# Designs tried in a protein design run: designed miniproteins, single chains, continued (4). Part 72

Each design is a single chain, and the fold is of that chain. pLDDT is the mean over its residues in the fold that is shown.

## One batch from the design tools (miniprotein)

Design m14486
Fold by ESMFold2-Fast:
Structure m14486 (fold): chain A 76 residues (1-76)
Amino acid sequence: DRLKRKANALKKAAEASRTLAEGYRRKGEALLAQSQGPNGDELRAQANRLYAIADTLEEQAKKSEEESKRLEEELE
């Protein structure tokens, strides 16, 4: 039962991380769309940082999903 709760918690954490990653990617895309103005270089730098954060969150989500799957396999 505790293992099942932990597996479900990891799945929810992964889903939350993926949602956050999508948010950061959309913010990065918006900054790139605005980067044709005088602050273009600064906006592109900010977009690149947001994409890096999104990539890290997606990687963490994958690890949480793998851990959750392993715990579920133990519960069969």
Scores: mean pLDDT 82

Design m14487
Fold by ESMFold2-Fast:
Structure m14487 (fold): chain A 93 residues (1-93)
Amino acid sequence: PMGGFVEELLEQAGRRLKLSREQIEKAIEEANDKVSEYIKKTNEFNYVDALFYGGEALAKESKQPLTTVLRTLAELLREAGYDAIADRLMAHA
């Protein structure tokens, strides 16, 4: 899994996007699958890439633009004091 920190942020973002628990769980599962394949190929783990894959999965479930979802994740990161991670995530958009 991509870790509790990333999964907690995706849950909070999913709630702000008004997704059901089922939609949030499905998005987290899709993101975990992509992150697992990335780690398998690169032998590396990156929180920003994990959040980006999570953002893509949330965008698919919410039918919202990816930029809207990434902005929601960045807002949550900034509220928690993780401005540098938020800046790096937005650079992916």
Scores: mean pLDDT 82

Design m14488
Fold by ESMFold2-Fast:
Structure m14488 (fold): chain A 87 residues (1-87)
Amino acid sequence: ATEEALKRVEEALEEVKKEIPEAGELLIKEIQDGPQTEEGAKATERVSKAATGVITAYGHSPERGEEALKRFKEEAKREALRLYEKL
């Protein structure tokens, strides 16, 4: 269950990178290497909370997990674009 939810979160981040490569890659780097800027720290915190929300939602039901994952992808995309604009 947790492993499945984590895989879907990782797939959503890869989709964000495919849709907005420069911004998506920057966000993923801040998450993987740790935030180097105040804006990166804020983006990483928000994305991490959203990812935890996806895992929790899949624990309640697959339908709730799917909705949370959809919102997670949208939020990750917004945070990636915001971070990219602030650099």
Scores: mean pLDDT 80

Design m14489
Fold by ESMFold2-Fast:
Structure m14489 (fold): chain A 87 residues (1-87)
Amino acid sequence: SPFEELERRFLAEVQAVLDAYEAGELSREQAIARLEELGLRYVRELKAAGVPEERRRAFVDGFARMVAALFGEEVGRRLRELLLGEV
């Protein structure tokens, strides 16, 4: 499925950012900025592909929760607000 391929690519890119952060290759601020860029691109790709709004919102909620767990509630909340603007 094209959507499964988009998700797999997105998850691989997110993992690469997290790996680079854990390795000290990215600062906290750089890692957060990269995750924001990836999330915005992915939401836009889902919207362009005609993925239903409910599914796009479910993605935003899940991704923001993951970011909140790793970087703190405030970072996750800001990311959620940013991505909901693109839904």
Scores: mean pLDDT 90

Design m14490
Fold by ESMFold2-Fast:
Structure m14490 (fold): chain A 94 residues (1-94)
Amino acid sequence: SMQDELAIRAHMAHALAAAFRELGDEEAERRARKVYDALYSQLSEEDQARLEAAKPAIEAHVRAQLAALSPEERERYRRLAHRSLDALEAWLKA
């Protein structure tokens, strides 16, 4: 459903913002936060509450995942994360 698609993409946008923060990419973090804010504002109150409750776990998971990567793997992750952000921005404009 559209509600499920919004909730999933809001979760993805928050995870991307956390990832770009860990990677030190301030511009990409701001872009991901802008996408997150646009998606979050369209969520039901219940879905907003569920996402807020999930944020610490999402952020902890992203930090742990990136900490386990080599420098080469982190660079590959950065490229994939940028592609994911571009896709989310395109989805919002469609």
Scores: mean pLDDT 91

Design m14491
Fold by ESMFold2-Fast:
Structure m14491 (fold): chain A 80 residues (1-80)
Amino acid sequence: MVEVDITKEYSKAEVQAMIDQLRAYVKKNADKLSKKSLAEIYKAIDEIEAMKDPKKAALGLSMTIGVLQLHLAVQRLYPK
């Protein structure tokens, strides 16, 4: 999974590489997420990619990764 250090100054290219890695990770784990959760995660990634400030984008990535990990953990603990 992508690890984001929010204290580091990232370039636009480094943030884009992290976005690409996160998109690949979500695609690989799409079958483990509900359709609603998958749509919400993709929307969050799209909004982050549209950000012009790499510092704000890095913070948004860190938060989205946390939300993704929570959704995956909930699905693993409470499958229905």
Scores: mean pLDDT 77

Design m14492
Fold by ESMFold2-Fast:
Structure m14492 (fold): chain A 96 residues (1-96)
Amino acid sequence: MGVEVTRFLVEEVGPDAEFFVSAGKGQSSQPAVDVIREAGAKAGSGVLDGDGFQIEVEGEVDAEALVRRLQERFPEAKIEVSDSPKGGVKLTVTIS
């Protein structure tokens, strides 16, 4: 699940956005980080407290259109949108 969501986001937003991947206990963020870096984008990683997978995207993206496409492809995902302190928007996608 996490790798599929990551690939979708990279394909939709492109390599100019910054990505941050967090994985829960017993999971690895590395496969998702590898997908991001293979596409030429910047990727950070961390640990998620609890279970599941989270990916954050920061940049100049059409958040409304992206949220709509994400919900159509991954209806189980929780999606949050906020302003990025780096400029643009911060999109957070969580899969439990």
Scores: mean pLDDT 78

Design m14493
Fold by ESMFold2-Fast:
Structure m14493 (fold): chain A 57 residues (1-57)
Amino acid sequence: MIKVSDGTGVNAIKVYEKAKKEGIDLSKITILVSSDAFGGYGEKATNIARSLGFKVE
């Protein structure tokens, strides 16, 4: 599985756009989010990644 770190949701959006262009299955990509990320962004990043169809750890 492909693992991508994201603390804000920005990386999840960028990876989503690239995966759609290249035909990569989003279910094979896992977004790694720190649950205690600065300023509450961890929860926001998790929600963005899940809404786009990614697995989150």
Scores: mean pLDDT 74

Design m14494
Fold by ESMFold2-Fast:
Structure m14494 (fold): chain A 88 residues (1-88)
Amino acid sequence: MSLRVRLVLSAETTTPEEVEAAARRLAEAAASLVPEGEEVDVEAAAARVRAELEALLAENERVELVVEFSRDGSAVSSRSEVRLTPKA
């Protein structure tokens, strides 16, 4: 089973609420693949992702992120592709 999340964020048009929603979406997608019975602190994960996205938006005009989460048995893996447009 795999889940793919695509995000496109622009420093010019992306609101703080959209950054929070994007971070939470990534955290929830990852958590959904964790085996039953394992606790995941989704709020802590979302806060961390949000901080990373805010840092990227401080340095970059546009952030494009594609994350694929995969599960094989009890193992969860992620692959990410990041494309950044630096601020002039």
Scores: mean pLDDT 76

Design m14495
Fold by ESMFold2-Fast:
Structure m14495 (fold): chain A 77 residues (1-77)
Amino acid sequence: MEGQIVQIVSQAGQQILDLQRAGKVSEQAALTGLSGMGAIIQGDFDRAQELIKKTGEIDPLTAQVVQQALQQVQQLS
């Protein structure tokens, strides 16, 4: 179970880093999105949802990646 969560978050985190490297998202959006991933790994889904909302105010695409990862992790429970 924890290994599956790490796999989902790692894939989503890689997508955010790829978008940032391609210049499609700002460093601020990437860092905020990755903070949301950290909350997902910790099981703090309320914090993850707050960070998804904050990320969406900066970049909706990055927020969508984090939200999809959260939904996938929630389906494992």
Scores: mean pLDDT 82

Design m14496
Fold by ESMFold2-Fast:
Structure m14496 (fold): chain A 93 residues (1-93)
Amino acid sequence: MQEVEATLEVKSKSGKKIKVTALAVGDRAPIEVTVEAESLDGKKIKYETKTEVVAEGPDSVLVRATLIAEGDVKATVRARGPSPVSVGLRAEE
């Protein structure tokens, strides 16, 4: 089992700091993780994570997850590695 965690801090337009954490899990290394986040304004946030398989090859899967908060946070994680790979994404104030 291989686990890779990546963290990004984004500042909202209201000046509120939002910490985005991505976790990728797979059975074999290497797993590469990229996380991106944008906060548009600092309204109250309720979180939903949606996961999609974007591309799949013989030895590699690219899995994308998007965290969509009501109002003003969009965060996206991409993880690439030997199949299978899963990703989770969370955001914290």
Scores: mean pLDDT 64

Design m14497
Fold by ESMFold2-Fast:
Structure m14497 (fold): chain A 79 residues (1-79)
Amino acid sequence: IDELIKEMKEIMEKMEKLSLEEAKKLFTEYARKIKKYLSPEEQKQLDKIVEKALAAKTKEELLEVAERMAAWVYHQLLS
């Protein structure tokens, strides 16, 4: 759990330094990795978050989606 939270922080830091396209790829790869730790209902919610990330037209929009996902993951894993 702590390792997943640490990875999310590292992913967000890397995304900030990458191009929009590379950041979207990294975000999707990480989302796929954490999906196995979630319930089927949580996986469905994560899929919607990934769709919003892929629809982002700017780096700012993508980072905002990633930040909301991080907050959501903290809530799920620390409950």
Scores: mean pLDDT 78

Design m14498
Fold by ESMFold2-Fast:
Structure m14498 (fold): chain A 65 residues (1-65)
Amino acid sequence: SEKNKELTKKAIDLLEKALDSDPETARELLTKAMELWKQVESAPKSDALRFTSLSFAVLARIIES
């Protein structure tokens, strides 16, 4: 649905922004992205993999800080 597409895009966009942000901002953006992703009822496997991959990258950035 359009709603799922918008939520998915917004969640991924937040994670991409988190990778370019300081660790504190990255943590806030990760939390917000996860909240949006929880509301996604269905997503293409490619988008789910992208979200998962970016989430791990952001977590690594936060943990290393």
Scores: mean pLDDT 85

Design m14499
Fold by ESMFold2-Fast:
Structure m14499 (fold): chain A 85 residues (1-85)
Amino acid sequence: MEEEAEETLNVAAIIAEAMLRKLGMQATLLKKEFRDGVGVAEVLGEMGTVRIRLTLEVRRTPSGVFEIVKLTVEGLDALQEYLAE
């Protein structure tokens, strides 16, 4: 039970950090939380003066596959303006 929660949390954190790193951002894990079979990871992405916060929710299916159930991004407008320049 604890191992499944830890694995789901680690998967959520790894995916969230990888998404930010693919954008060329420095990724900093802010928190991890396991709720009702869902692993939640909040990660801060930084690139120069641009900062975004990404919250990823991941669930393990009965077949053992991990699925993204929710993705929330804050500060995306600032990143979009930066990339447009």
Scores: mean pLDDT 76

Design m14500
Fold by ESMFold2-Fast:
Structure m14500 (fold): chain A 61 residues (1-61)
Amino acid sequence: SQIDQLRQQIQQLGDQVVQASQAGDVDRTTELVRQTLELQSQLQELETGKPVAPAVVEPAP
């Protein structure tokens, strides 16, 4: 299901964030964190059936 796919992607991104952070790659770490937060927001929206306020690194419009 889409929910299962999102959970797996979030876990994989989390592992990549740790590796990038340990390597001192700030740009990659920031981008991976942003993607993780976006996927988590989508996962919660699918699970709850309503929009959820995401934890984002950029201001919402």
Scores: mean pLDDT 75

Design m14501
Fold by ESMFold2-Fast:
Order: C-alpha cells, then structure tokens, then sequence
Structure m14501 (fold): chain A 65 residues (1-65)
C-alpha cells in the first residue's frame, strides 16, 4: 500500500540520519529495528519508528545491541 511504502521510505531516512546508532530491515510485513542500547538518539529513533509502523499497520520489533 502507499502507506507502507511511505513508512518504508521514512524508516530508511531515519536510519540514514542515525548512522551507526540505528539499522532497519524489512522482513515481510515486520519492521526490524536494531539500536545501540546506550544511545539516547537510538532510543528516540526507535520510538519514532514504532509510531510510523503503527500508523502504517505494520509490526515493529526492536532489538537492542
């Protein structure tokens, strides 16, 4: 859907501006988010990604490294 494509583009943009602190992967209909656990910016990015995923109707899973 258009909503899913927009969410995917925004997730990749968030990864780009948080290089080294956040990585995203799409596995089917699930957005997998990998964050550096000692990074405040990484945690804030994960919260934003959770909101984007919820609005787009996709599942999100957060992994702390």
Amino acid sequence: SLEEEIAKALALMIESINKGKVKVEFKGKTLEVYIKSDSEEGKEAAELLKKLAKNAGIEVKVHEL
Scores: mean pLDDT 81

Design m14502
Fold by ESMFold2-Fast:
Structure m14502 (fold): chain A 90 residues (1-90)
Amino acid sequence: SMEEIKELLEKYVETVEKYLATKSPKDRAEANELAARIAELFKKMSKEEQEEFIEYFVKLVLESNLPNKEKIAEGLEEGLREDIKYLEEE
């Protein structure tokens, strides 16, 4: 469900914040695993779900404690928008 995907995104952002604080290889590995799962789910979503996903992910980043979060949010939105175009082209 979309709620499960939103929870996964929240966990991802939290794990990235934790990694930046700890510099732990375990936290880095967990963040990478979550990112891979999220990417796999995103490409299988409907267009409407992908739009909701992007809006929610950008919101989470902007509400986070990540450094340069505004720049991260811009890059994230641009990258995911390009991914949608690629998926529509097959």
Scores: mean pLDDT 80

Design m14503
Fold by ESMFold2-Fast:
Structure m14503 (fold): chain A 79 residues (1-79)
Amino acid sequence: GPPTFRGVIAEASPDGIFVAGPSPFRVGDRVQILLMRPGEAPLVLSGVVSAVTPEGFSIRLDEPAAALRVGDQVLVSPA
């Protein structure tokens, strides 16, 4: 199936996140992000992979998302 990544937000801003770990995605790939927090309903975000490095990958969000947190668990899948 299409590559799916489970990881942790290492850096966060309203318009983008950096996810730690080996990227299964390439720059320019459209992705869906499922944000999982204990005790809360999952939040679904969408974006584009903007950078890939040995440490992880950056995603630029389609719409700004306030209150993103370093340490949040995410499931990233192709959009």
Scores: mean pLDDT 81

Design m14504
Fold by ESMFold2-Fast:
Structure m14504 (fold): chain A 62 residues (1-62)
Amino acid sequence: MTPEQKERIIKTAKEAGATGVSIDDEKGIVGFTAPSREQAEKIKEAVLKIPGVKKVTVARAL
């Protein structure tokens, strides 16, 4: 992934309510934490739309 794609992923997740974000560039995997299950679903949907993202994992949700 490009640095701009990584920043977009972090910004998108944070704006949607993520409390933490991790990115695996080589595998295209994005992991994040969210304070609620509803926010986790919204973050997942938004992040999956970004080019280069292959998989999304949620580390914590209510």
Scores: mean pLDDT 76

Design m14505
Fold by ESMFold2-Fast:
Structure m14505 (fold): chain A 78 residues (1-78)
Amino acid sequence: EAEELIARARALLDEAVELLEKNPKDPKAQKEATKLAVEGGKLLAQALKVGDKKQQEEALAVGREADRRLQELADKGK
C-alpha cells in the first residue's frame, strides 16, 4: 500500500517537473503541473500515515527531491 503510494507520487511529481522544464511559460502546462504536484503530495502524505519507518523515509526523500527540482526551476525562471 505505502510502497504503491510512493511510486505513484514519484511518477506524478516527475511529470510535474518535466512539464515545467519543457513548457516553463505555458499557462496550461503550469496549471497541469500544479495539479500533478498537489496529487503527488497527497499520496506522499497518505504514505507517511500508513507506511513503516523505511517507507516514511522514502516518502520524505521523494518529497525533498521534488521540492529541490521545483525550486531549481523557479530560480532558473528568474
Scores: mean pLDDT 80

Design m14506
Fold by ESMFold2-Fast:
Structure m14506 (fold): chain A 82 residues (1-82)
Amino acid sequence: SAAEFKKLAQAQIKKLEELKKQIEADESLSPEVKKLILEAIDIYIEALEAAYKSGSLEAYRAALEAKKPELEKLEEEIKKLE
């Protein structure tokens, strides 16, 4: 149901917000790498928020597909910085 999906999306957003805090606190990561990882996490949060608003898994998938090139670019930039 839409209500069940919204609860799952909200729970996943909380997990990603916690992950952001862990990344920010990780002293082994350079500021440049942290910025790129946080940008990638924000894209996933935005996709989940769009899905939460619509109550639809299809909306989540569509949002991620739209952002796939941006996510792939961020991943490649992270790999270059190591």
Scores: mean pLDDT 80

Design m14507
Fold by ESMFold2-Fast:
Structure m14507 (fold): chain A 90 residues (1-90)
Amino acid sequence: GKGLPKEAAEAVKEASKAALEDADEGKMSLSSAIAASLQAIGAGFIAGKTKDAEKARETGLGAAETARSGGGEKAAKAAEEAAEKIEKAA
C-alpha cells in the first residue's frame, strides 16, 4: 500500500505525541509544538508519497530543531528518531 513502513510511521506518530506532551508539561509553547508536530507529519508524508528520503529526513530534522528551540527536548529526540527511521526505510 501507499504510505510509510510501520516502524517509520510509528516514529512520526511518537514525534507528534512528544511535541504535544512537551507543550502540555509547559516545556514548549503550543504554537512551537504544533509547528514541530506538523513538520514531523510532513516528513512522513514526503517519505510515504514522494519517496524523497533526503527531503523527508531534512524535514524530520527540521522538526527536531523547531522542538529543541522551543524547549521540547523530548520532542526533539523523537523527531530525530523519526528522521533516522525514515532514512533506514528508504
Scores: mean pLDDT 78

Design m14508
Fold by ESMFold2-Fast:
Structure m14508 (fold): chain A 79 residues (1-79)
Amino acid sequence: MEELEKEANELAERLARLTREAAERGVEEAVEVAREAVARIQEIGKKIGENPSPEELEEALKEGIKVAREAIERLEELL
C-alpha cells in the first residue's frame, strides 16, 4: 500500500507540473487532457466513499495511478 501511495503522490506532482506548463504555454489539447484526467481521478475517489476498505483503497489507487500515468505520457508528447 505505502509504495502505491508514494507512486500516486509522485505522479500527482508530475501531473500538476505538466498541467501548469500546458496552461502557461496555451496548449489547448494539453489543457483538455489534464482536465479529463482530473475529472476521471475525482470520479474514482467519489466511488470509493468515505470509509473504503484497504482493498477498495488499493484498487482505487491503482486505477488513479493508471489514469495519471496515461495523462502524463500524453501531456509530455504535447508539450
Scores: mean pLDDT 80

Design m14509
Fold by ESMFold2-Fast:
Structure m14509 (fold): chain A 63 residues (1-63)
Amino acid sequence: SEDDLAAGRGIKAANPSLSLEEAIKVGKAGVKAGSDGLNAAIAMASGDPSLSAEELIKIAESM
């Protein structure tokens, strides 16, 4: 959806080292988890560039 793509672009902007496909997967998980999950994933992506897409998805789902 457009929301998933917009969330994915936000994740990619926060951590440019993620591929667009990885960023969209994180964004989709964040949208599904709700605003707190998406915001946590974006904050962690920008704060810790070493976090993988899979780790960011787990962070979003834990909220």
Scores: mean pLDDT 83

Design m14510
Fold by ESMFold2-Fast:
Formats: sequence, structure tokens, C-alpha cells
Structure m14510 (fold): chain A 86 residues (1-86)
Amino acid sequence: ADTVLAFVEAGLNRDYEAFVQHALALRPQVSREVLSDAVEALLSEGPKLTDEQKQALLDHVRELLAQGKSVEEVLREFAERIRALV
């Protein structure tokens, strides 16, 4: 849970060193397809987001985690939402 949030936050903040470390930690918990899609969405669409949109995305990830959704489900829904904002 904390690793997913840290991954998204690092990607949105363009902290690429932390982003890579968190992505590697998520590999055993999520399919390569879903992780790669989330990485692509953060790298391509992340720089286009306002601070308000970044906060809304972080809040959405927290809501999904609070609902007990898996890492796979959280990252899949996150990638879809980030693309819908751009």
C-alpha cells in the first residue's frame, strides 16, 4: 500500500531515482503489463498535470487503497484516470 502511494508520488514529482526504486519494489506484486502502463502514463502525462490534478490523483490512489483494492487494480485505475485528465 505505502509502496504504491510512494511510487505514484515520486512519479508525479519527477523524483526519478525514488520512482525507479519503488517500481522495482512493486514488480513482485503486479503484472509487467500494468506496471509498464502506469510508468508510461506517469512519464508521458505526469509533466502535463497541474498541482491540483496531481493532488486529486494522489487522493484517488488513497481512496482505492482504503477500499482494499489490490496493487494491480490501483495501478490499472490510476493509469486510466491520469490519461482522462490530459
Scores: mean pLDDT 82

Design m14511
Fold by ESMFold2-Fast:
Structure m14511 (fold): chain A 97 residues (1-97)
Amino acid sequence: GVEELVRQAEELLEKAREAIKKGDFETALKLLREAIRVALQLLNQGAYDLAARVTEEVIRLLREMLKQPMSPELKFEAEILLGLAGILLGLARLLAS
């Protein structure tokens, strides 16, 4: 249900913040991808405002990661996820209207 998806997103985002703080950007990126999957499930359940909030936090954390030095491959993957998250945020906001 929606409540369980919100709890899962919160846990993933907390773990992603911890991974970023430790400089473990590979783990952070995996966790942020999982958070986007949860946001998509929230969108599919009609929880548009919740999907938007999860996606906004993913975007914020990806931008924080991209300020740090990392491999070109990992930077590229983070930029792709940032683009995808931007599209998802736009869709969630449109559907919430």
Scores: mean pLDDT 91

Design m14512
Fold by ESMFold2-Fast:
Structure m14512 (fold): chain A 61 residues (1-61)
Amino acid sequence: SEQEIIEKLAKLLQQYAKKPTKEIKEEIKQLIEKLKASPDERSRHLAEVAELVLKEIEEEK
């Protein structure tokens, strides 16, 4: 379900902020793509926020 995907994405983002690894980033990107394809507006907004968070973490440290 979308709720399950959202929870997994949130957990992965938390893990990535704590310990950025290529594997976690790849999983985050995969989940973001799934949410971006969702007809649910909230899911798409969360995907956009996740993309920005991921990008900023990478660019700063």
Scores: mean pLDDT 79

Design m14513
Fold by ESMFold2-Fast:
Structure m14513 (fold): chain A 99 residues (1-99)
Amino acid sequence: SEKKKIAAEVALILGEAEGMLYPEMSKEEIKERLSKRIDLDKLTLEDIEKMIKEAKELLEKIIEKYENGDEEQQKQKKLAEEYLKKLEEIEKKVKKLKE
């Protein structure tokens, strides 16, 4: 279940990143969209690594978009930077599980 815990955490960060890029989309819509695409019980470690890469790409786009933003946009940028660091730690855990 360590794999499932990691997968759930990555899916949560992916959903948060999509919400930051597409603020017009509700949390419920993002969750439904991800649940149709992601079955946590069937994910391989390789699938989780692909999700981490996708989430990192979305977070990097948020950071770039808000680089010269207002105070509220700078808060979103900081949150995206924090999630990016968290994904780097999760990626290390995934690599360790492959050993």
Scores: mean pLDDT 80

Design m14514
Fold by ESMFold2-Fast:
Structure m14514 (fold): chain A 74 residues (1-74)
Amino acid sequence: MSPLEQAEAELEALRDELIAEIRADPSTPVSAVVARLNAARDRLAAQYPSIPEEELDRLTLRALHELLEEQARL
């Protein structure tokens, strides 16, 4: 699996975990969710320096968008 595919899979897994946490506790602050996603992005950037910054940012923003859509539906 390529570094980009691994990063995508890790961000998708984190997105699903965060969606489950928001559904279990709708009072979870958006700031806490964003902080966890940003921490994961920074960790992935350090772990896979060969991934273009633009691609990693695109994957991270996609996960954030999907999280915010789910929170807005609660």
Scores: mean pLDDT 81

Design m14515
Fold by ESMFold2-Fast:
Structure m14515 (fold): chain A 51 residues (1-51)
Amino acid sequence: GSAVGQTVVKTFKDPITGEYYALLSNGNLAKYDKPVAVGSVVTDPKAVFPL
């Protein structure tokens, strides 16, 4: 998909829901159940949102 192969630019965790989010190199936002590292390559996000 369009998010696969992009790199993680920035990460944050929602302190209320406990969900993890990553801003991708293509400008999309990805959601994860587990933390991901800045600079890692996207392989399997739970959901992806175009910004």
Scores: mean pLDDT 75

Design m14516
Fold by ESMFold2-Fast:
Structure m14516 (fold): chain A 85 residues (1-85)
Amino acid sequence: MLDELKKAIDSGDSKAAGEKVKELMENFGAKDIKVTVDGNVITIEAVGASKVSIESVANLIKSLGDVKVEVTQDGDKYTITITIK
């Protein structure tokens, strides 16, 4: 999974990267995951995961390639925005 996510980031395949991040989020217990892809920007909205789990996912993604990762929280919903450079 992580090797596939890294390959997607390295190749600029935003759709493949978004699908792999969704799978990673599901493994961390996230629910109601919505993935939106707009060019090189991937927006993932989810509930049910802990803040620590979401931060771990964001840091892991940041370590895999030339990406900008931003995390926001609104109540029980987390939004992760990934920009592939």
Scores: mean pLDDT 81

Design m14517
Fold by ESMFold2-Fast:
Structure m14517 (fold): chain A 71 residues (1-71)
Amino acid sequence: APEEEIEKAVEAYEKRKDEPKAAVALFAILHYLETGELPELPLSEEVKAELKKLIDEKRYDEAFDLIRKNV
């Protein structure tokens, strides 16, 4: 994954590090950035599609919020 994108994802995590599931959200986002695939998560296909779209659009703040709301 590009270093700049990893740094942006980590910055979004730092704003949320005290929130439940923030570490799981960071792992999922970093996994997608590295592999192009989401890890196995208890998310619906609709939520997975939206999550991938947010990451592809580099909208990491919204991606974290989506995971927190749905995991």
Scores: mean pLDDT 80

Design m14518
Fold by ESMFold2-Fast:
Structure m14518 (fold): chain A 82 residues (1-82)
Amino acid sequence: SDEERLELAKSLLYAGDYERALEILEELLTSKNEEIRLEAVELLRQLSRYVPERVREVLEKALTYEKNEKVKEKLEEILQEL
């Protein structure tokens, strides 16, 4: 489930496996559940402390397909902080 994948991404981020965390979070940004997408965006904010250029790429790509205004606002907010 997307919820289980979100927990896996959190665990990988905590373990320092940034590339695997990034891969899962990028996939979660396409979840049908808006709350899952919002949590994925917040985890990408945390991940940006370690791999800012990789997170920028994911955020820029997500802005091209995200339609929810709240999720878009969070994506733009984090991108501006990079």
Scores: mean pLDDT 88

Design m14519
Fold by ESMFold2-Fast:
Formats: structure tokens, sequence, C-alpha cells
Structure m14519 (fold): chain A 69 residues (1-69)
């Protein structure tokens, strides 16, 4: 079902977020970028209005972090 598919996608994104967050906590800038991306994707699915605003903010932050690598 559509609801089952949506739940599976959200669970996968949360798993990716947790893995990326762990790497970020160890001082990996790549982990920070991946964590921001996963969070933006989750918001796009769960709350489209907030997802748009947060997605734009996270995109700018990811670009800033990438330039510092």
Amino acid sequence: SMAEERQKILEELRRQYEEARRRAEEGDPGGRVLALHSMAMMYQITDPEKGRVYGEEYRREAERLAREL
C-alpha cells in the first residue's frame, strides 16, 4: 500500500540520518552534509510546506559546508 511504502521510505531516511549524524559527531564534515540532506528529505515527505522552507535552508548550509572541505 501507499502508506506502507511511505513508512518504509521514512524508516530508511531516519536510518541514514542516524548513520550520518554519528559520523558528524566524530568530526566528519561529510557526515554533516549527509545528515542535513536526510533531514531535508524527511521534511519534504512529512510536511511539504515546512519541507520547502527547511529544504532551502539545509541546501544553503550543505553548500557552505562543502566549500569548507
Scores: mean pLDDT 77

Design m14520
Fold by ESMFold2-Fast:
Structure m14520 (fold): chain A 65 residues (1-65)
Amino acid sequence: AKEYAEKIKELAKEAYDQGLISEQTMQEAIQAADLLVEQSKTDPKATDLAKKAAERLEALVEKLK
């Protein structure tokens, strides 16, 4: 879980540096990644949000390549 969250944060920062997303969107992606690591505690909705954020970021990164 935390490995995936760390990857999401890296992708979000890279997309922001490339000018693909706003600072707000980057912050939302980082928050979603943090919520993924909290999911093992109590937050099933956080897991779904993190999954969707990761999928969206992966699609953006692939399109950039």
Scores: mean pLDDT 69

Design m14521
Fold by ESMFold2-Fast:
Structure m14521 (fold): chain A 83 residues (1-83)
Amino acid sequence: EPSREELLAELDAAIAEMEARGAAPLAIEHARLVREVLARRGLEALRELEEELQPLGEEARKNNVAPEVFLERVNERLRALLA
């Protein structure tokens, strides 16, 4: 399993790649928020969020919620973890 430091380095590289490719601002914000939660709260906080969001993501897919709408909701939850 990669260390926290290794995961942070991989996220920083991924964010740089996304910016270089002109990825959507919402997707770049998501990657940056994940990076900040990992840096400030640790891997366990991300694991707990992933467990919380898994059934919500399945429900959103069944209800035909647009991916960008769901991503905004995920980003809101990530921002709450940083407050």
Scores: mean pLDDT 82

